Designed miniproteins, single chains, continued (4). Designs and how they scored, part 106

Each design is a single chain, and the fold is of that chain. pLDDT is the mean over its residues in the fold that is shown.

## One batch from the design tools (miniprotein)

Design m15674
Fold by ESMFold2-Fast:
Structure m15674 (fold): chain A 63 residues (1-63)
Amino acid sequence: IERLREAARAARTAEAAYEARRLAREAGVEVPDIEVDPDDQNEIDRAAGLAVAALQRAIRALE
């Protein structure tokens, strides 16, 4: 079931990255492209971090 958990985590991370890009575009902030491989835990962790950072940048641009 570990692979299923990683796939679900990757899906959530990819969706978060997409949302971050939408918010950043509205705020005029650049968002990095993120591709997630469900079999690569390092990539999942990195993508999650980048999505969070992009969201934080968008929030700061709005403040």
Scores: mean pLDDT 57

Design m15675
Fold by ESMFold2-Fast:
Structure m15675 (fold): chain A 94 residues (1-94)
Amino acid sequence: SFEEEYEKGEEYFRLGLKAFAEGKYEEAIKYFEQAIRYYKRALELATSEEQRKEALKKIAEAYIGIGLVYRAQGKYELAEEYFKKAEEILKKLE
């Protein structure tokens, strides 16, 4: 269901934030990537505009998470690419 995939995305997103806060950058990126995969699965199962927007917003937030991790590693070009991915999604929600 949308709820099951979304909740799994939330779990991985929280793990990504925790790993990032602990300086575990490679682990943080993997968790954010898993969160994006589950949020994308939730998006495919969305039956309302509200569910679609929630999933898209969370995908964008996870892309921002990856961008912040790359920036912390000094990988500025990769960070910009992920921030742009998030911006493109968020602009479509306006």
Scores: mean pLDDT 92

Design m15676
Fold by ESMFold2-Fast:
Structure m15676 (fold): chain A 74 residues (1-74)
Amino acid sequence: MLEEEERLLEEAFRRLEPTLSERERRALRLAVERQREPVDIAEVAKEAGVSVGTVQRVVARLQEEAGRLYEAAR
């Protein structure tokens, strides 16, 4: 369910946020806000002031954390 996916992503974000730099938190927040749209990762990287690789890395970490939360809920 889309609503459950959003809750898991928000929880994963909360868990990762204190482990991230300010720029990484900005990049991850922008990526999460645009999750329902075709995401231009290069544009997110530019707006957050990070590399494309940094955006890809923080998004991958969010997906991993959300996946762990999803499995724990089963």
Scores: mean pLDDT 73

Design m15677
Fold by ESMFold2-Fast:
Structure m15677 (fold): chain A 71 residues (1-71)
Amino acid sequence: MSEEELQKEINEALVLMERGISRSSGFSDETIDRLVELTRNYLEAKEKGDEKEAKKYKEERQKLLKEEEEK
């Protein structure tokens, strides 16, 4: 319970930090929302021990970041 609450708080802080950084980098609101969603899904999968789902979301997030950088 306490460990799960702490991990959830850390995950939320990481998501908020990523949103702030991405917004400062000039990404569109749509792109920021997608990055946040992928990060939340990745962290949730890691918490559940679902390495297959975690890897999928991590790769999708990296692909999205690379595509935005190529613009």
Scores: mean pLDDT 74

Design m15678
Fold by ESMFold2-Fast:
Structure m15678 (fold): chain A 94 residues (1-94)
Amino acid sequence: KLEPLSPEAEEIIELIREATRAARAGDVERARELLEKALELLENTELSKSDAIAIDTELGILEISLAVLGDEEAREALAPALERMNKIANEKIA
């Protein structure tokens, strides 16, 4: 039903998942570093629509996790990278 993900998309998704785990552990700085690495790879990678949808889904999971944590400092710290990544993913889906 879904096309296989590119290796680059898989790497981006793993970085986002690691950022989610770091944020849940209260390591906001580590979460930011991981998300910035994911953003750099995303900006320099040609993605399929399937890749973009998978990345957008993982970003949504991270955003929900931040909302559930209620950690406003973490939310604000990660917001710039999240906003940029969501914009790139949505442009590929459209």
Scores: mean pLDDT 83

Design m15679
Fold by ESMFold2-Fast:
Structure m15679 (fold): chain A 100 residues (1-100)
Amino acid sequence: EEEKRKKAEELRKKGDEAYRRGVEALLAGNLEEAGDYFEEAGDHFEKANELLGWKNKELLQAAAVAYERAAEAYRRAGNFDRAEELRKKAEELREKFESL
């Protein structure tokens, strides 16, 4: 349990760092790079929540927000297939969040 919590915290920090890089890329106009970083952030938050048994609402919300931002960045970059995939993933996570 303690080991899983420590790993989840490390993944959360990686997610925060990736999210920050995504914001920086977005501000620089690098839309696909921003999408990549936001997707990476979502993946880290999702893995952290998985380690915690899917009970952490904050991590579910953080993952959903990250995937939503990745989807918007990819959509603006013209990568519609990837945008739609991440939009659906975010929607799935929001449904899990609402059921907790």
Scores: mean pLDDT 86

Design m15680
Fold by ESMFold2-Fast:
Structure m15680 (fold): chain A 85 residues (1-85)
Amino acid sequence: SAKKELDKALKEAKKEADKVVKEGSDKEAKIAEEQLKGSEGIAKQAYETLKKDEEMGERSLKGATKTIKYITKNLKDLLKKTLEK
């Protein structure tokens, strides 16, 4: 379901953000925390849309999942740069 895909995307974003917080500088940790907070906000908006309208909510969940996957890729790229320095 679209909700399961969003929940999975959020879990991956948190996992990658937690790695940056652990391995990165204070500045990189702050970026990761801000990206995770943004992802959680996007997911919350999609869930609220789902409560009001099922069809619009499903589209919002799919859009949120794509955006969060992009954020997760950015977090992975940030972690890679952190570990290669």
Scores: mean pLDDT 83

Design m15681
Fold by ESMFold2-Fast:
Structure m15681 (fold): chain A 80 residues (1-80)
Amino acid sequence: RSEMEEKALQKLNELQDEISENLSKLTDEQLKKIQNLYNEMLELYEKLLNAKTKEEQEEYYDRFLLKLQEMREILEEAKK
């Protein structure tokens, strides 16, 4: 696996744990947003794995990180 692939997988695993721990604190609206973002992140991860060039991998990884940031903002708001 590339470093980006390994990092993305680690972040997905950490995110799964964080969502599970905070599930009872999330509103229905937040749950829908999280589910949509998680599905988008999975699609980007698959694209990252299938990317033929380093430039494509960097593009998908950057988009993945943007979705991760949005997800973390929702989770942090739920913790307050």
Scores: mean pLDDT 83

Design m15682
Fold by ESMFold2-Fast:
Structure m15682 (fold): chain A 68 residues (1-68)
Amino acid sequence: MSNQFYAGSQAAQQQGNQQTSQLAQQTSDAINNGDYDTAGQLIDQLNQQLSQDPQLDSTVTQAVVDAS
């Protein structure tokens, strides 16, 4: 689970979207720490960022699938 968001962070960074990369990294960290309330909020923010860039969304989704 945490590995999926880490992979998403790497994919977002490769596309040059630093904010999406940071949100994915923070989500991964929150999940690893067992802070699921914070992770849920960060996932909502990450989904908003991905919905605004279909190409980034596709790249991040593929990276998450590959990390699963």
Scores: mean pLDDT 67

Design m15683
Fold by ESMFold2-Fast:
Structure m15683 (fold): chain A 81 residues (1-81)
Amino acid sequence: MSPREKLEEVAERMLELIREHRPEEYDAYKEALDLVLKSSDEGLKRFLLEAAEGLIAWARQNGDEELVARAEELKREIEEI
């Protein structure tokens, strides 16, 4: 897979994670992602890293250890692309 294809797969997995754990934020993240998908590969990678960090921070504050673990895994995958 190309780096772009890997980032798009991670983006889809991140939206699912947001839908499951933070459904109230789903529409806002999806709109932001749709804009970034039209801009650049570097912009998409940065957006996904910032989103993962935000999910990790929120999950830690709210005791959602499953979301912490899954968001940290996504962050590691993004960093390797």
Scores: mean pLDDT 83

Design m15684
Fold by ESMFold2-Fast:
Parts: structure tokens; C-alpha cells; sequence
Structure m15684 (fold): chain A 100 residues (1-100)
């Protein structure tokens, strides 16, 4: 398992969060978007896919995004895109997914 935690310096008002996982052939992942008061959205990576999208019914303040990767092993690149009124905020992190 690997956990990627993206903590933002300031909360971002986002309408959508997109998480892309590359470097693994068959990733399994769960994504959580956190606001100040807890989880504001979540998504599960569909089987055979490399991206998950969380769409909010109204813009939400996002302070942290967590990505849990479990289904494959190796080096993964995680790209998180927050879609906001002022454009896109893009973050990348690498994680080594180890056997459980």
C-alpha cells in the first residue's frame, strides 16, 4: 500500500478534483478530498482505469487530498488537478507501492 497526502498551503475552492495514477499497470485506489470540517468528497478508481474524478454539486473548499493505492506494486506518479474558477491547480507526487 501507498498513501499520498497532498496538503494545500491555503484551501482552494474547487468544483472538481481529478486524480491520475501512472506507472502501474493495474492500480486500485481510493481518493478522499478533505475540507476544514472533514471529507467533502471521495471516489474509487474504476477497475482498469488510471483516473478518478470527484465532481462536487457545488464548489467546495479543499485543504487536503489523500490517495490510497493498494492493487498493484511499483513506482507510481500521482497527478492531482483541482478545477477552480481561476483555472486549474496541478500537483504531482511519486509513491512506491509496496506489497501488503
Amino acid sequence: MAEVRLKLEEPVEASEVKVEISGLAAPEAEVFAYGEKGIVGSGILPRGQHEVVIKFNEPKLVSEVRVLITGDVGRATVKVTLYTEDGEHVFEAEAEVKPQ
Scores: mean pLDDT 81

Design m15685
Fold by ESMFold2-Fast:
Structure m15685 (fold): chain A 83 residues (1-83)
Amino acid sequence: RLLVEGLEAAIEAAKAGDLERAKRIVEGLMQLLEQLSSALPADVRAAILAELRRAREALKAGDTERAIEHLERAKQLAEEAGL
């Protein structure tokens, strides 16, 4: 599943300290979610986007632990939604 696989890749990049790669993946996933707008309930899409925005801000701040927490939460939401 493309969204969950992308979230796993972002988590692994953050764990490896490759914050620039993690940020690029998160930005790509945000664009993917905008494209999936007709395929997802609006509340589910908004919740995943909110977690991705929080992860992006944590990555910009160099806060890898907070970034990973938000990415893992986004992954859980995506898996619960069947993405």
Scores: mean pLDDT 84

Design m15686
Fold by ESMFold2-Fast:
Structure m15686 (fold): chain A 63 residues (1-63)
Amino acid sequence: SPTLSEEELRELAKKVMEEHPEFTADQIATRVILENAKKMSQESYDLILKIAEELLRKREEEE
């Protein structure tokens, strides 16, 4: 896949979550894509969405 690494995507998602703590997983994924469109494909959306959902669940469990 010609996309950013999973670790890089996690860091981008974390940054969006810090800037917008109220965002849903879909909103986080959409923002990451909009800010990084030139390095992403449609397939990247599903991966970012899964990462965002994982990070949001982990945040809820670790609070």
Scores: mean pLDDT 75

Design m15687
Fold by ESMFold2-Fast:
Structure m15687 (fold): chain A 66 residues (1-66)
Amino acid sequence: SKSEAVAFAIGQVLAIMGELAEHRFTGKDVDLEAMEERLRLMKEKSPEFPDLLKQGEKLVEQAKEM
């Protein structure tokens, strides 16, 4: 359902945000490949939510610059 798809996309965005926050506050290395896989799954399972996809893309691009 759309409700399940949006919940999945929100969950992936929150997971990426959490990993970036952990890096910022603890210095733990970012797993860029895992973040890119999360974004790929969002595009596959939740393509109807472009704002969430853009949010995920921005977070992955920020991770690449770290």
Scores: mean pLDDT 85

Design m15688
Fold by ESMFold2-Fast:
Structure m15688 (fold): chain A 90 residues (1-90)
Amino acid sequence: SAMLEALAAEIERVLREHGAVAVRVEVVQEGDTLRIGVLALFAEPPSEERARAIAEEIRRLLERRGYRVTELTVAVHGRMLLIGVVARRR
């Protein structure tokens, strides 16, 4: 949907503004539940601080769109950042 495409684009923008050189965002909606997977590649391994800042921006973005984040997972593996989000419509 146009809404999910716009959300994916905004998430990609957040990652690129934080220095990601490549980003893949998958957004799946099932009823009132959003499942979001983010895979980002950085030129250098991202710090835990950067990873947390990115995750928090994504949380705030979802809240502005009327969703409550119920699950948020963040993992850094070398130059890769993986973020998983489960959110529900308020």
Scores: mean pLDDT 88

Design m15689
Fold by ESMFold2-Fast:
Structure m15689 (fold): chain A 65 residues (1-65)
Amino acid sequence: MKIEEDARIGIFEIAATTLGARVLSIEGKRVTVQDTQEDPAEAERVREALLRAGKEVGLEVTVVP
């Protein structure tokens, strides 16, 4: 379970970094990510992508500005 959780977190961190987001904190399966996009339309697309990526790997993702 712990090893599986670590792998899922690693995959999500790579996805978040690729999308230009910053991981702020990890609390078990809860992850808080900062959306740093300046353009509101791009910020919304990145937010949706982060939430989808989190759902796919079974993490509870919170996106903050």
Scores: mean pLDDT 76

Design m15690
Fold by ESMFold2-Fast:
Structure m15690 (fold): chain A 75 residues (1-75)
Amino acid sequence: MKEEADKLAEEAIKAYESGNFDKAYELVRKALELDPGHPKALRILGLLASHFAEQGDLEKAREIVAEARRILAQR
């Protein structure tokens, strides 16, 4: 559902801006489950991967990239 995916993507960016990066990731994942090609959700996924990589959390960054690849492959 595009409207629900849009709402989840908006909630994800709010979580990201408030510093709750794990919550932002959960919300982005849910948005992409509803709309795997959602451009805003994919953009936020990229921002989250960059953030965790910059913080030195390479395991989390790798997890996010792997999830993005999985979602795109299942489309």
Scores: mean pLDDT 78

Design m15691
Fold by ESMFold2-Fast:
Structure m15691 (fold): chain A 103 residues (1-103)
Amino acid sequence: NELEKRRDELVELVAQLTFDVERAEEAARRIRDMQIEVADKLKEQKDLKALERMKEAEQAMIKLYEELLRNNGPLSEERLRAALAMAEEVLAYLEEKIAELKK
């Protein structure tokens, strides 16, 4: 499944984002854009299961950012808060698309 492949690529990018905190803001923007594009395609296909898995992955990202915020200094905190805000926006978008599919 092409969408599953795209989701796996996204998970790999998320791992790179958490590894490279110094470029977190730029990486977070790319990840957000890719996630929105994939979510839109999944909604068009009415693939509720895949949307739910994306939501789970986004919740895992949020948890990782929260853990990093606890352990990092002020400069890292600003970037991680921006990434966290972006992840929360994507989570809200996914929840909206899932609700639309469930009616």
Scores: mean pLDDT 74

Design m15692
Fold by ESMFold2-Fast:
Structure m15692 (fold): chain A 65 residues (1-65)
Amino acid sequence: GAAEKLEQEILERLAQLLEKKYRAKYPDAEVKVEIIDENTIRVTITKGEEVRVEYHDIDELIESL
């Protein structure tokens, strides 16, 4: 329905915002943002031999905006 389409669009926009934010914060690092499920976005930051993975809950992201 319309609500499901809106939810998917919100997820895609949040992923894009996180990608831009992390790339600005870590300009020399490789940043990969992936939607894992309806409630979870994963950010992988790679700088040389160091790999960091951060998970974001969609509900917490919406509350922080």
Scores: mean pLDDT 78

Design m15693
Fold by ESMFold2-Fast:
Structure m15693 (fold): chain A 92 residues (1-92)
Amino acid sequence: SLEEKIDRLLAYVDGLLARVDAGERLTPEEIRALRQLADEVAKGLDPETAERIRELVDRIEKANQAGDLDGVKAALRELRTLLEEIREKVKS
């Protein structure tokens, strides 16, 4: 279900946030997994919201490639907030 996909993506984002908080850069495999989970969620959403998710994943990848851990953390938190808002609407 869309709810299950959102919950899996949220859990994954929380795991990535924990690693970035530990001062670690994300691996290419972790970015690829994030993108795959985000794409699965985006397929069930309106085009505008889907584009916002894709833009945030792109920002996370770009910041991670630059070694900007603060930028990665900020974008992950923004993605987390957006996903929580979507989850509330889906449950309603």
Scores: mean pLDDT 87

Design m15694
Fold by ESMFold2-Fast:
Formats: sequence, C-alpha cells, structure tokens
Structure m15694 (fold): chain A 114 residues (1-114)
Amino acid sequence: MEEVIKELQELLKKRGMNVKVDGKLTPEIGVKALEYVFDLKNLPKSGVINSPEFIKAMERIARAFGIYGPIDGKVNDVVKAFAKLFGLPLDGTFDPTSPEHLEGLYKLMKFGER
C-alpha cells in the first residue's frame, strides 16, 4: 500500500501538483488526486465524497472508457460499471483516506497513461 501511495504521489507531481513523495496517506493527497483525475475543484478536504458533482465527473470520465449514459449526478449503471472496472465503491462514494479507494484511483491514472 505505501508503494501504491508513493506512485500516486509521483504521478501527481509529474502532472505539476505540489505533493511530497513520502508514502503517507493523507486526506490532502486523496483530495488532490481526485480533483486531478475528475477535473474537480473545491472538494471537501476531509470525509466521504458523494456529491452530485463528483458523480457527474465519474459519468464524464466513463465515456473515455466506452461506458456511455446520462450525466445526471445519480448513481446509475454507468457509475457502477466504471467503479467496478477500477475497484472503486459501487455506491458512488469516495473516501480520500481509504487505501482501497486510492488504489482504484491510482489504477485509473496509470490506465490513462497507457
């Protein structure tokens, strides 16, 4: 897990974000990674993220992977299929302090580089 967090931090740093590569899971690195991947701003710096804006962002990015549906901010089959593909929660939530959720986000970032 520490190695996955370090690789996520390196990817964020490569993309121009000011992130320390120390392998430590902090809410700030989780939020920065989520804001970067989903092109979001002003996300809560703590707690579980489940806003309609976050769900709409997942719906938009799912289209890059051939998963098409409405961008409605609701947990629909598009959101569930996308979440399952990357090991993210199927209920449309994201916890930036969860190692499992950050691992899913890391897989998404790595896939986009290939």
Scores: mean pLDDT 71

Design m15695
Fold by ESMFold2-Fast:
Structure m15695 (fold): chain A 94 residues (1-94)
Amino acid sequence: MIISVEEAKKIMEENPDAIFLHAIKDEKVRKELKEFAKSLGREVLEIDLNDPSSFIAYLGTGKKGYLFVDEDLEIAPILEKMLKKSGFKIIKVK
């Protein structure tokens, strides 16, 4: 599922108890999401999908999570399964 930046902001506002991560390379999209999170007194944490040490701490919390990624990103099936099993919903943003 691909959503707009405005829809991603709505998800952040409606889910105050969730963990928000991003692996977004588009600087404009990344900046808008980070600034919006800050306006809510929250953060969207940058991760590197090729470096498990950047995100492994977020997988063991038992909390619902959201991972925002670029529209054109293809995630390895094994990594996608691991993230979903850990409570993360993966969402493409344009």
Scores: mean pLDDT 83

Design m15696
Fold by ESMFold2-Fast:
Structure m15696 (fold): chain A 89 residues (1-89)
Amino acid sequence: MVSLEKLLRAIGLILRAIGLLFELDLIEKEGSRSEETIRKVEEIIREARELREEARELEKEGVPLARRAIELAEEVIRRAEEILKKLKE
């Protein structure tokens, strides 16, 4: 049986990923092409990659919702990389 602690960790990763998606939406809405914005997007990619690795470890342990955390982290990475390409063009 999976511990409640690990389930809460998976939920925490999901909430963090949702927060990163919200930050990306704000960056797109702002439309800024500054070096500060590029740095923010690169930080979001780093955080999402770390989140994905944590979620993968939880999935290996059979933790419920870990797969959803992985999927959301991958969505963050995908959107952030698309935004980063537009900012560097």
Scores: mean pLDDT 85

Design m15697
Fold by ESMFold2-Fast:
Structure m15697 (fold): chain A 88 residues (1-88)
Amino acid sequence: MDESVEQTFKEAVEIPERLIEEARRAFEEGDLEKALELLKEAEKYIEDKEIFLTTVGKVPKEAPEYKELKKKLEELRREIEELRKEIE
């Protein structure tokens, strides 16, 4: 299967970023239900990829690249929470 650890690191950031952007568009269009669902998908994707990297990928949690990823994922989680707060 073509999912290398490096590709998984990239997708763990890029896919949630796209889902958040789609959620913003749905919110601007007045589709609040779609916006909330996309934010939920983004959160689940982040969690699933963190589990994958630390279990299947066996990436050490103390690795510099994993710590940098964690920082980016925390920023994405903050954006999700801020947008959810605006929708409410």
Scores: mean pLDDT 79

Design m15698
Fold by ESMFold2-Fast:
Parts: sequence; C-alpha cells; structure tokens
Structure m15698 (fold): chain A 57 residues (1-57)
Amino acid sequence: SGAAAARAAAIQRQLAQLEEQIRKLEEARDANPQYSRAYDIAIENLRQQIEYLRENL
C-alpha cells in the first residue's frame, strides 16, 4: 500500500540522515582525539537510535 511504502521511505530517509550524522561525528573525533570519549558517546547514542528504527522498519 502507498501508506506503508511512504512510512518505509520516511524511516529509510531518517536512517540515512542518522548515518550521515555519525560520519560527521567520526570525522570530528578523528580531528579532535582529545574529545574522543565525548564523540564516542554521541555516536553510540545515534547507533542505538538506528537500531530502534530498523526494528520498526
């Protein structure tokens, strides 16, 4: 159905945005290793969001 396809597309779009955010944080972590733990915590929180969304796909 169109509604199911639209919901799946919205979740896939959100997943892509979260993965892009993680990539940017990984680049920032590599540029600022002194703050690596803070970046790792932020990245882990985003990865948990991705896992939750994938379970609901």
Scores: mean pLDDT 88

Design m15699
Fold by ESMFold2-Fast:
Structure m15699 (fold): chain A 70 residues (1-70)
Amino acid sequence: MSLEEAENEDTIRMFEWALEDPEIRELILSSVPDFDLSAPITEAKVNEILKAMTEEQFLELMELLSQKIS
């Protein structure tokens, strides 16, 4: 397992966990309004969300994830 593969898997798991939080769901939907968050989260979906987000939205997501982990 490479370090990059491990980080990607952790990111997917973090997104699956984070999407149970309504604040995080709202942030993602504000970036990608047509995105189906009821479907299972995949690596492709995580990459799509990250590409669609602005720098400010990405930083807000990371802040919310940090608060949720604590």
Scores: mean pLDDT 69

Design m15700
Fold by ESMFold2-Fast:
Structure m15700 (fold): chain A 94 residues (1-94)
Amino acid sequence: MEEKVDELIEKAREAGLKAAEHARSGNVEEMIKYAQEMGDYAAEAAKAAPSDEQRSRVVDTAVEMARLVIEAAKGNPEAVKAASDALTRALQAA
C-alpha cells in the first residue's frame, strides 16, 4: 500500500526532526525517545514497502534523519548511538 508507506516515511521524518530539536536543546532523554520512534517507523515502512524503489526511499529517509540528529547533537555519543541504532533497524528491515 503506497499510501501506508508514505505515511510511515512522514512519521519517521517527523520523529527524526523532533530528535534533532531535542539534540540541539541538550535534552538527551527526549532525543533518544524520538530517535527510537524514527527507527521504528522506518523499519515498519521498509517491511510494508512492496517494491525495492519504496524500500530505497525508506532507507534514504532513515540515513537523512540519522545524519541530521548526529549533526544536531555535535558528537554527543548517546545521540550518535541512538541515531545509528535507529538506522541499523531500518536497514535490517529493508
Scores: mean pLDDT 80

Design m15701
Fold by ESMFold2-Fast:
Structure m15701 (fold): chain A 100 residues (1-100)
Amino acid sequence: SELARRTVEALEDLIEQIKKAYEESPEKAADVLRGGAEFFRRAAKLAPPEIQEVLRKASEALTKGAEEVRKNLDDPEKAREIVNKTIEELQKAAEELRAL
């Protein structure tokens, strides 16, 4: 669907923003993750049921990622692991939307 395609594009844009922010600092990555979580949380409220569930899952992954990165600002290896795992969850969300 057109909405699913636009949502995939938004997820892919966010993944690139997360990667860029992480290159600058883990703190900036956490901020981008939190911003993405809020965006997709709000988008989920307006989305049709099939897209809504994927957006809720993406928002939850982003929220958890942001919180865990914030807790691990002094552990670069753990922060990188968390960021990468969050990106993987967003990629899975994009794949699920492409199947719709």
Scores: mean pLDDT 88

Design m15702
Fold by ESMFold2-Fast:
Parts: structure tokens; sequence; C-alpha cells
Structure m15702 (fold): chain A 73 residues (1-73)
């Protein structure tokens, strides 16, 4: 639905920001994990993402964002 597509787009924006910050901080592992989430989101978007896929990817992004925040502290 439209709501799932909007959430997927918001997740993509969050992942792009995360990847940019990981690159800036010189964290290749965090950058690679962010790219993996983007790849998975892109594949899900091509097939029409399910609510479950979006929820899983959103949780993964939140986990990576928490790791970035800890590294900045």
Amino acid sequence: GVEVGKRASEIASRVHRLAKEARRLGDPELFAEAQAVLDELTKAMKNGPTQEEVDRLEARVAELEARLAEKKA
C-alpha cells in the first residue's frame, strides 16, 4: 500500500544518512551493513514490500543507528 511505500522511502533516507556518516567516521563494517540493508530494501521494493519486510528492515536500521550513536559518544 501507499503507507508501506512511504515507510520504505523513509527507511532508505535513514540508511543513506547512516552510510554517509559511517563513511565520514571511517567505519567500513557499519558502511557495509548499511549498504546491505539498502540492497535488501531495493529488492523488496521491486517485488512490492510486505509490512513484515519493512518492519524488519526498520528494526535493522534502528540497530545500526544506535551503534553509530554509541561510536559518536
Scores: mean pLDDT 81

Design m15703
Fold by ESMFold2-Fast:
Structure m15703 (fold): chain A 55 residues (1-55)
Amino acid sequence: KVKISVTTERQGDQRVLKAYDENGNLVAEDTVPDDPDEVRKGALRLIEEAEKKLE
């Protein structure tokens, strides 16, 4: 099983989303508008992308 954690960092009017594996390696990154709905959607997409890359 692959465990993915996502962090968010505000960059002006955007948020940078970073997905890490269980060893703390960055496996995927995306930037979305600083909007709660867009951040939620972006995080879900990023988790799916990271899981696919680690399979």
Scores: mean pLDDT 79

Design m15704
Fold by ESMFold2-Fast:
Structure m15704 (fold): chain A 70 residues (1-70)
Amino acid sequence: VSILQQAADVSQSQQAQDVLNQAASQASSSTTSSSQQTFISQGLGQASQILSDDIDDQQNVSDTGQSGFS
């Protein structure tokens, strides 16, 4: 729960923040239905996709292949 809220706070995308905050609210319940779990999972996926697209679109890094990273 706190992790999702913290992720929302550090996100620069308002759309990702909204999705993460909604997911955090749903995740605060220990008794979630399959549909609620799907909603949380899809919300996190959408937020990750939005953030990934923002990073990829804005940044050109020479180390994109990353074979040299440990």
Scores: mean pLDDT 60

Design m15705
Fold by ESMFold2-Fast:
Structure m15705 (fold): chain A 61 residues (1-61)
Amino acid sequence: EIEKILEEFVEAYKNKDDVAMQEAIGRLGALIAKEAGGARSAADGQAILQKVMELVKKALE
């Protein structure tokens, strides 16, 4: 699910579609919040957020 949103963001970035990029960021944020809520601890939630940000940086290379 997160991977699919990242793919959509990368595609929008390549197409220079600012609206689609903003939508993908919003959806990613909501999904991260939901996933973090399912984590056993706040520390696990933070680790998930950091991992997703790392993947976004790599996708934008």
Scores: mean pLDDT 65

Design m15706
Fold by ESMFold2-Fast:
Structure m15706 (fold): chain A 57 residues (1-57)
Amino acid sequence: GATEEQKKLSAEGGAKLVQAGLPEEVAARLAARMSAGSAGGDIEEGYEAALKGAKQA
């Protein structure tokens, strides 16, 4: 389960990933995984790492 803050960050992260050129499904999955078991600034760092990894893959 995710907190309301994690859900907001996940939604924002997903939207940014889509804007960066990822498919909506992939962006949503990455954002959901990074919000699960994470909190605070670590979520934003995870999001940035996921963006880089997805672009490289």
Scores: mean pLDDT 63

Design m15707
Fold by ESMFold2-Fast:
Structure m15707 (fold): chain A 92 residues (1-92)
Amino acid sequence: EKIELAEKVKEKGKELIERGKKAQKESRTAAVSLEELKEIEELVKEAFGERGEELAKEGRKTLLENGVLGAIEVGEKLIEAAEEAIEETEEE
């Protein structure tokens, strides 16, 4: 179901926020590995199609430009997109 994919995106968003906050506290330059980023991008594309491709591109740009703080921003956007998708599916 589409809901299950959206829930996975929401969980990844929460993980990114937690990792970003922890990395910021520990003065790290990165919150996620390149492999983890690819997995998140594929999940987002699978969950949201064309919208997911756009989110993946913006997320990568945000992470490259804002580093650890970018991980928090991307996490928040993923949660928002997932919640909207879940709400639309439940409305049916």
Scores: mean pLDDT 75

Design m15708
Fold by ESMFold2-Fast:
Structure m15708 (fold): chain A 101 residues (1-101)
Amino acid sequence: SEAEELRRMKELLDELYKKIVEALNQGKTLDEIREIIDEALKKAEETLSPEAVARFKSILRGILSLIEEGRAAGKTREQIIEDVKEFYDAVKRELDRRIAA
């Protein structure tokens, strides 16, 4: 069902968020962060429909852009983590709303 697939997407996103925050706290390179994102996408492609994968890809692009643009702008690690958390919280609220509908 759509609700079950959205719950799986949320679980994948929760796991990814924890890995991204840990990577940022460890000072990992952008290439290392891309590898984490690519692995999350592979797992999504194995477990989600093509339509859900397209949505997940959009979310992943959003996270990567925040990190890339934040670093390019000279933001601190703490500021980038806050930006990612704000984006993640907004995505989770939208997924929860759709699951409850």
Scores: mean pLDDT 87

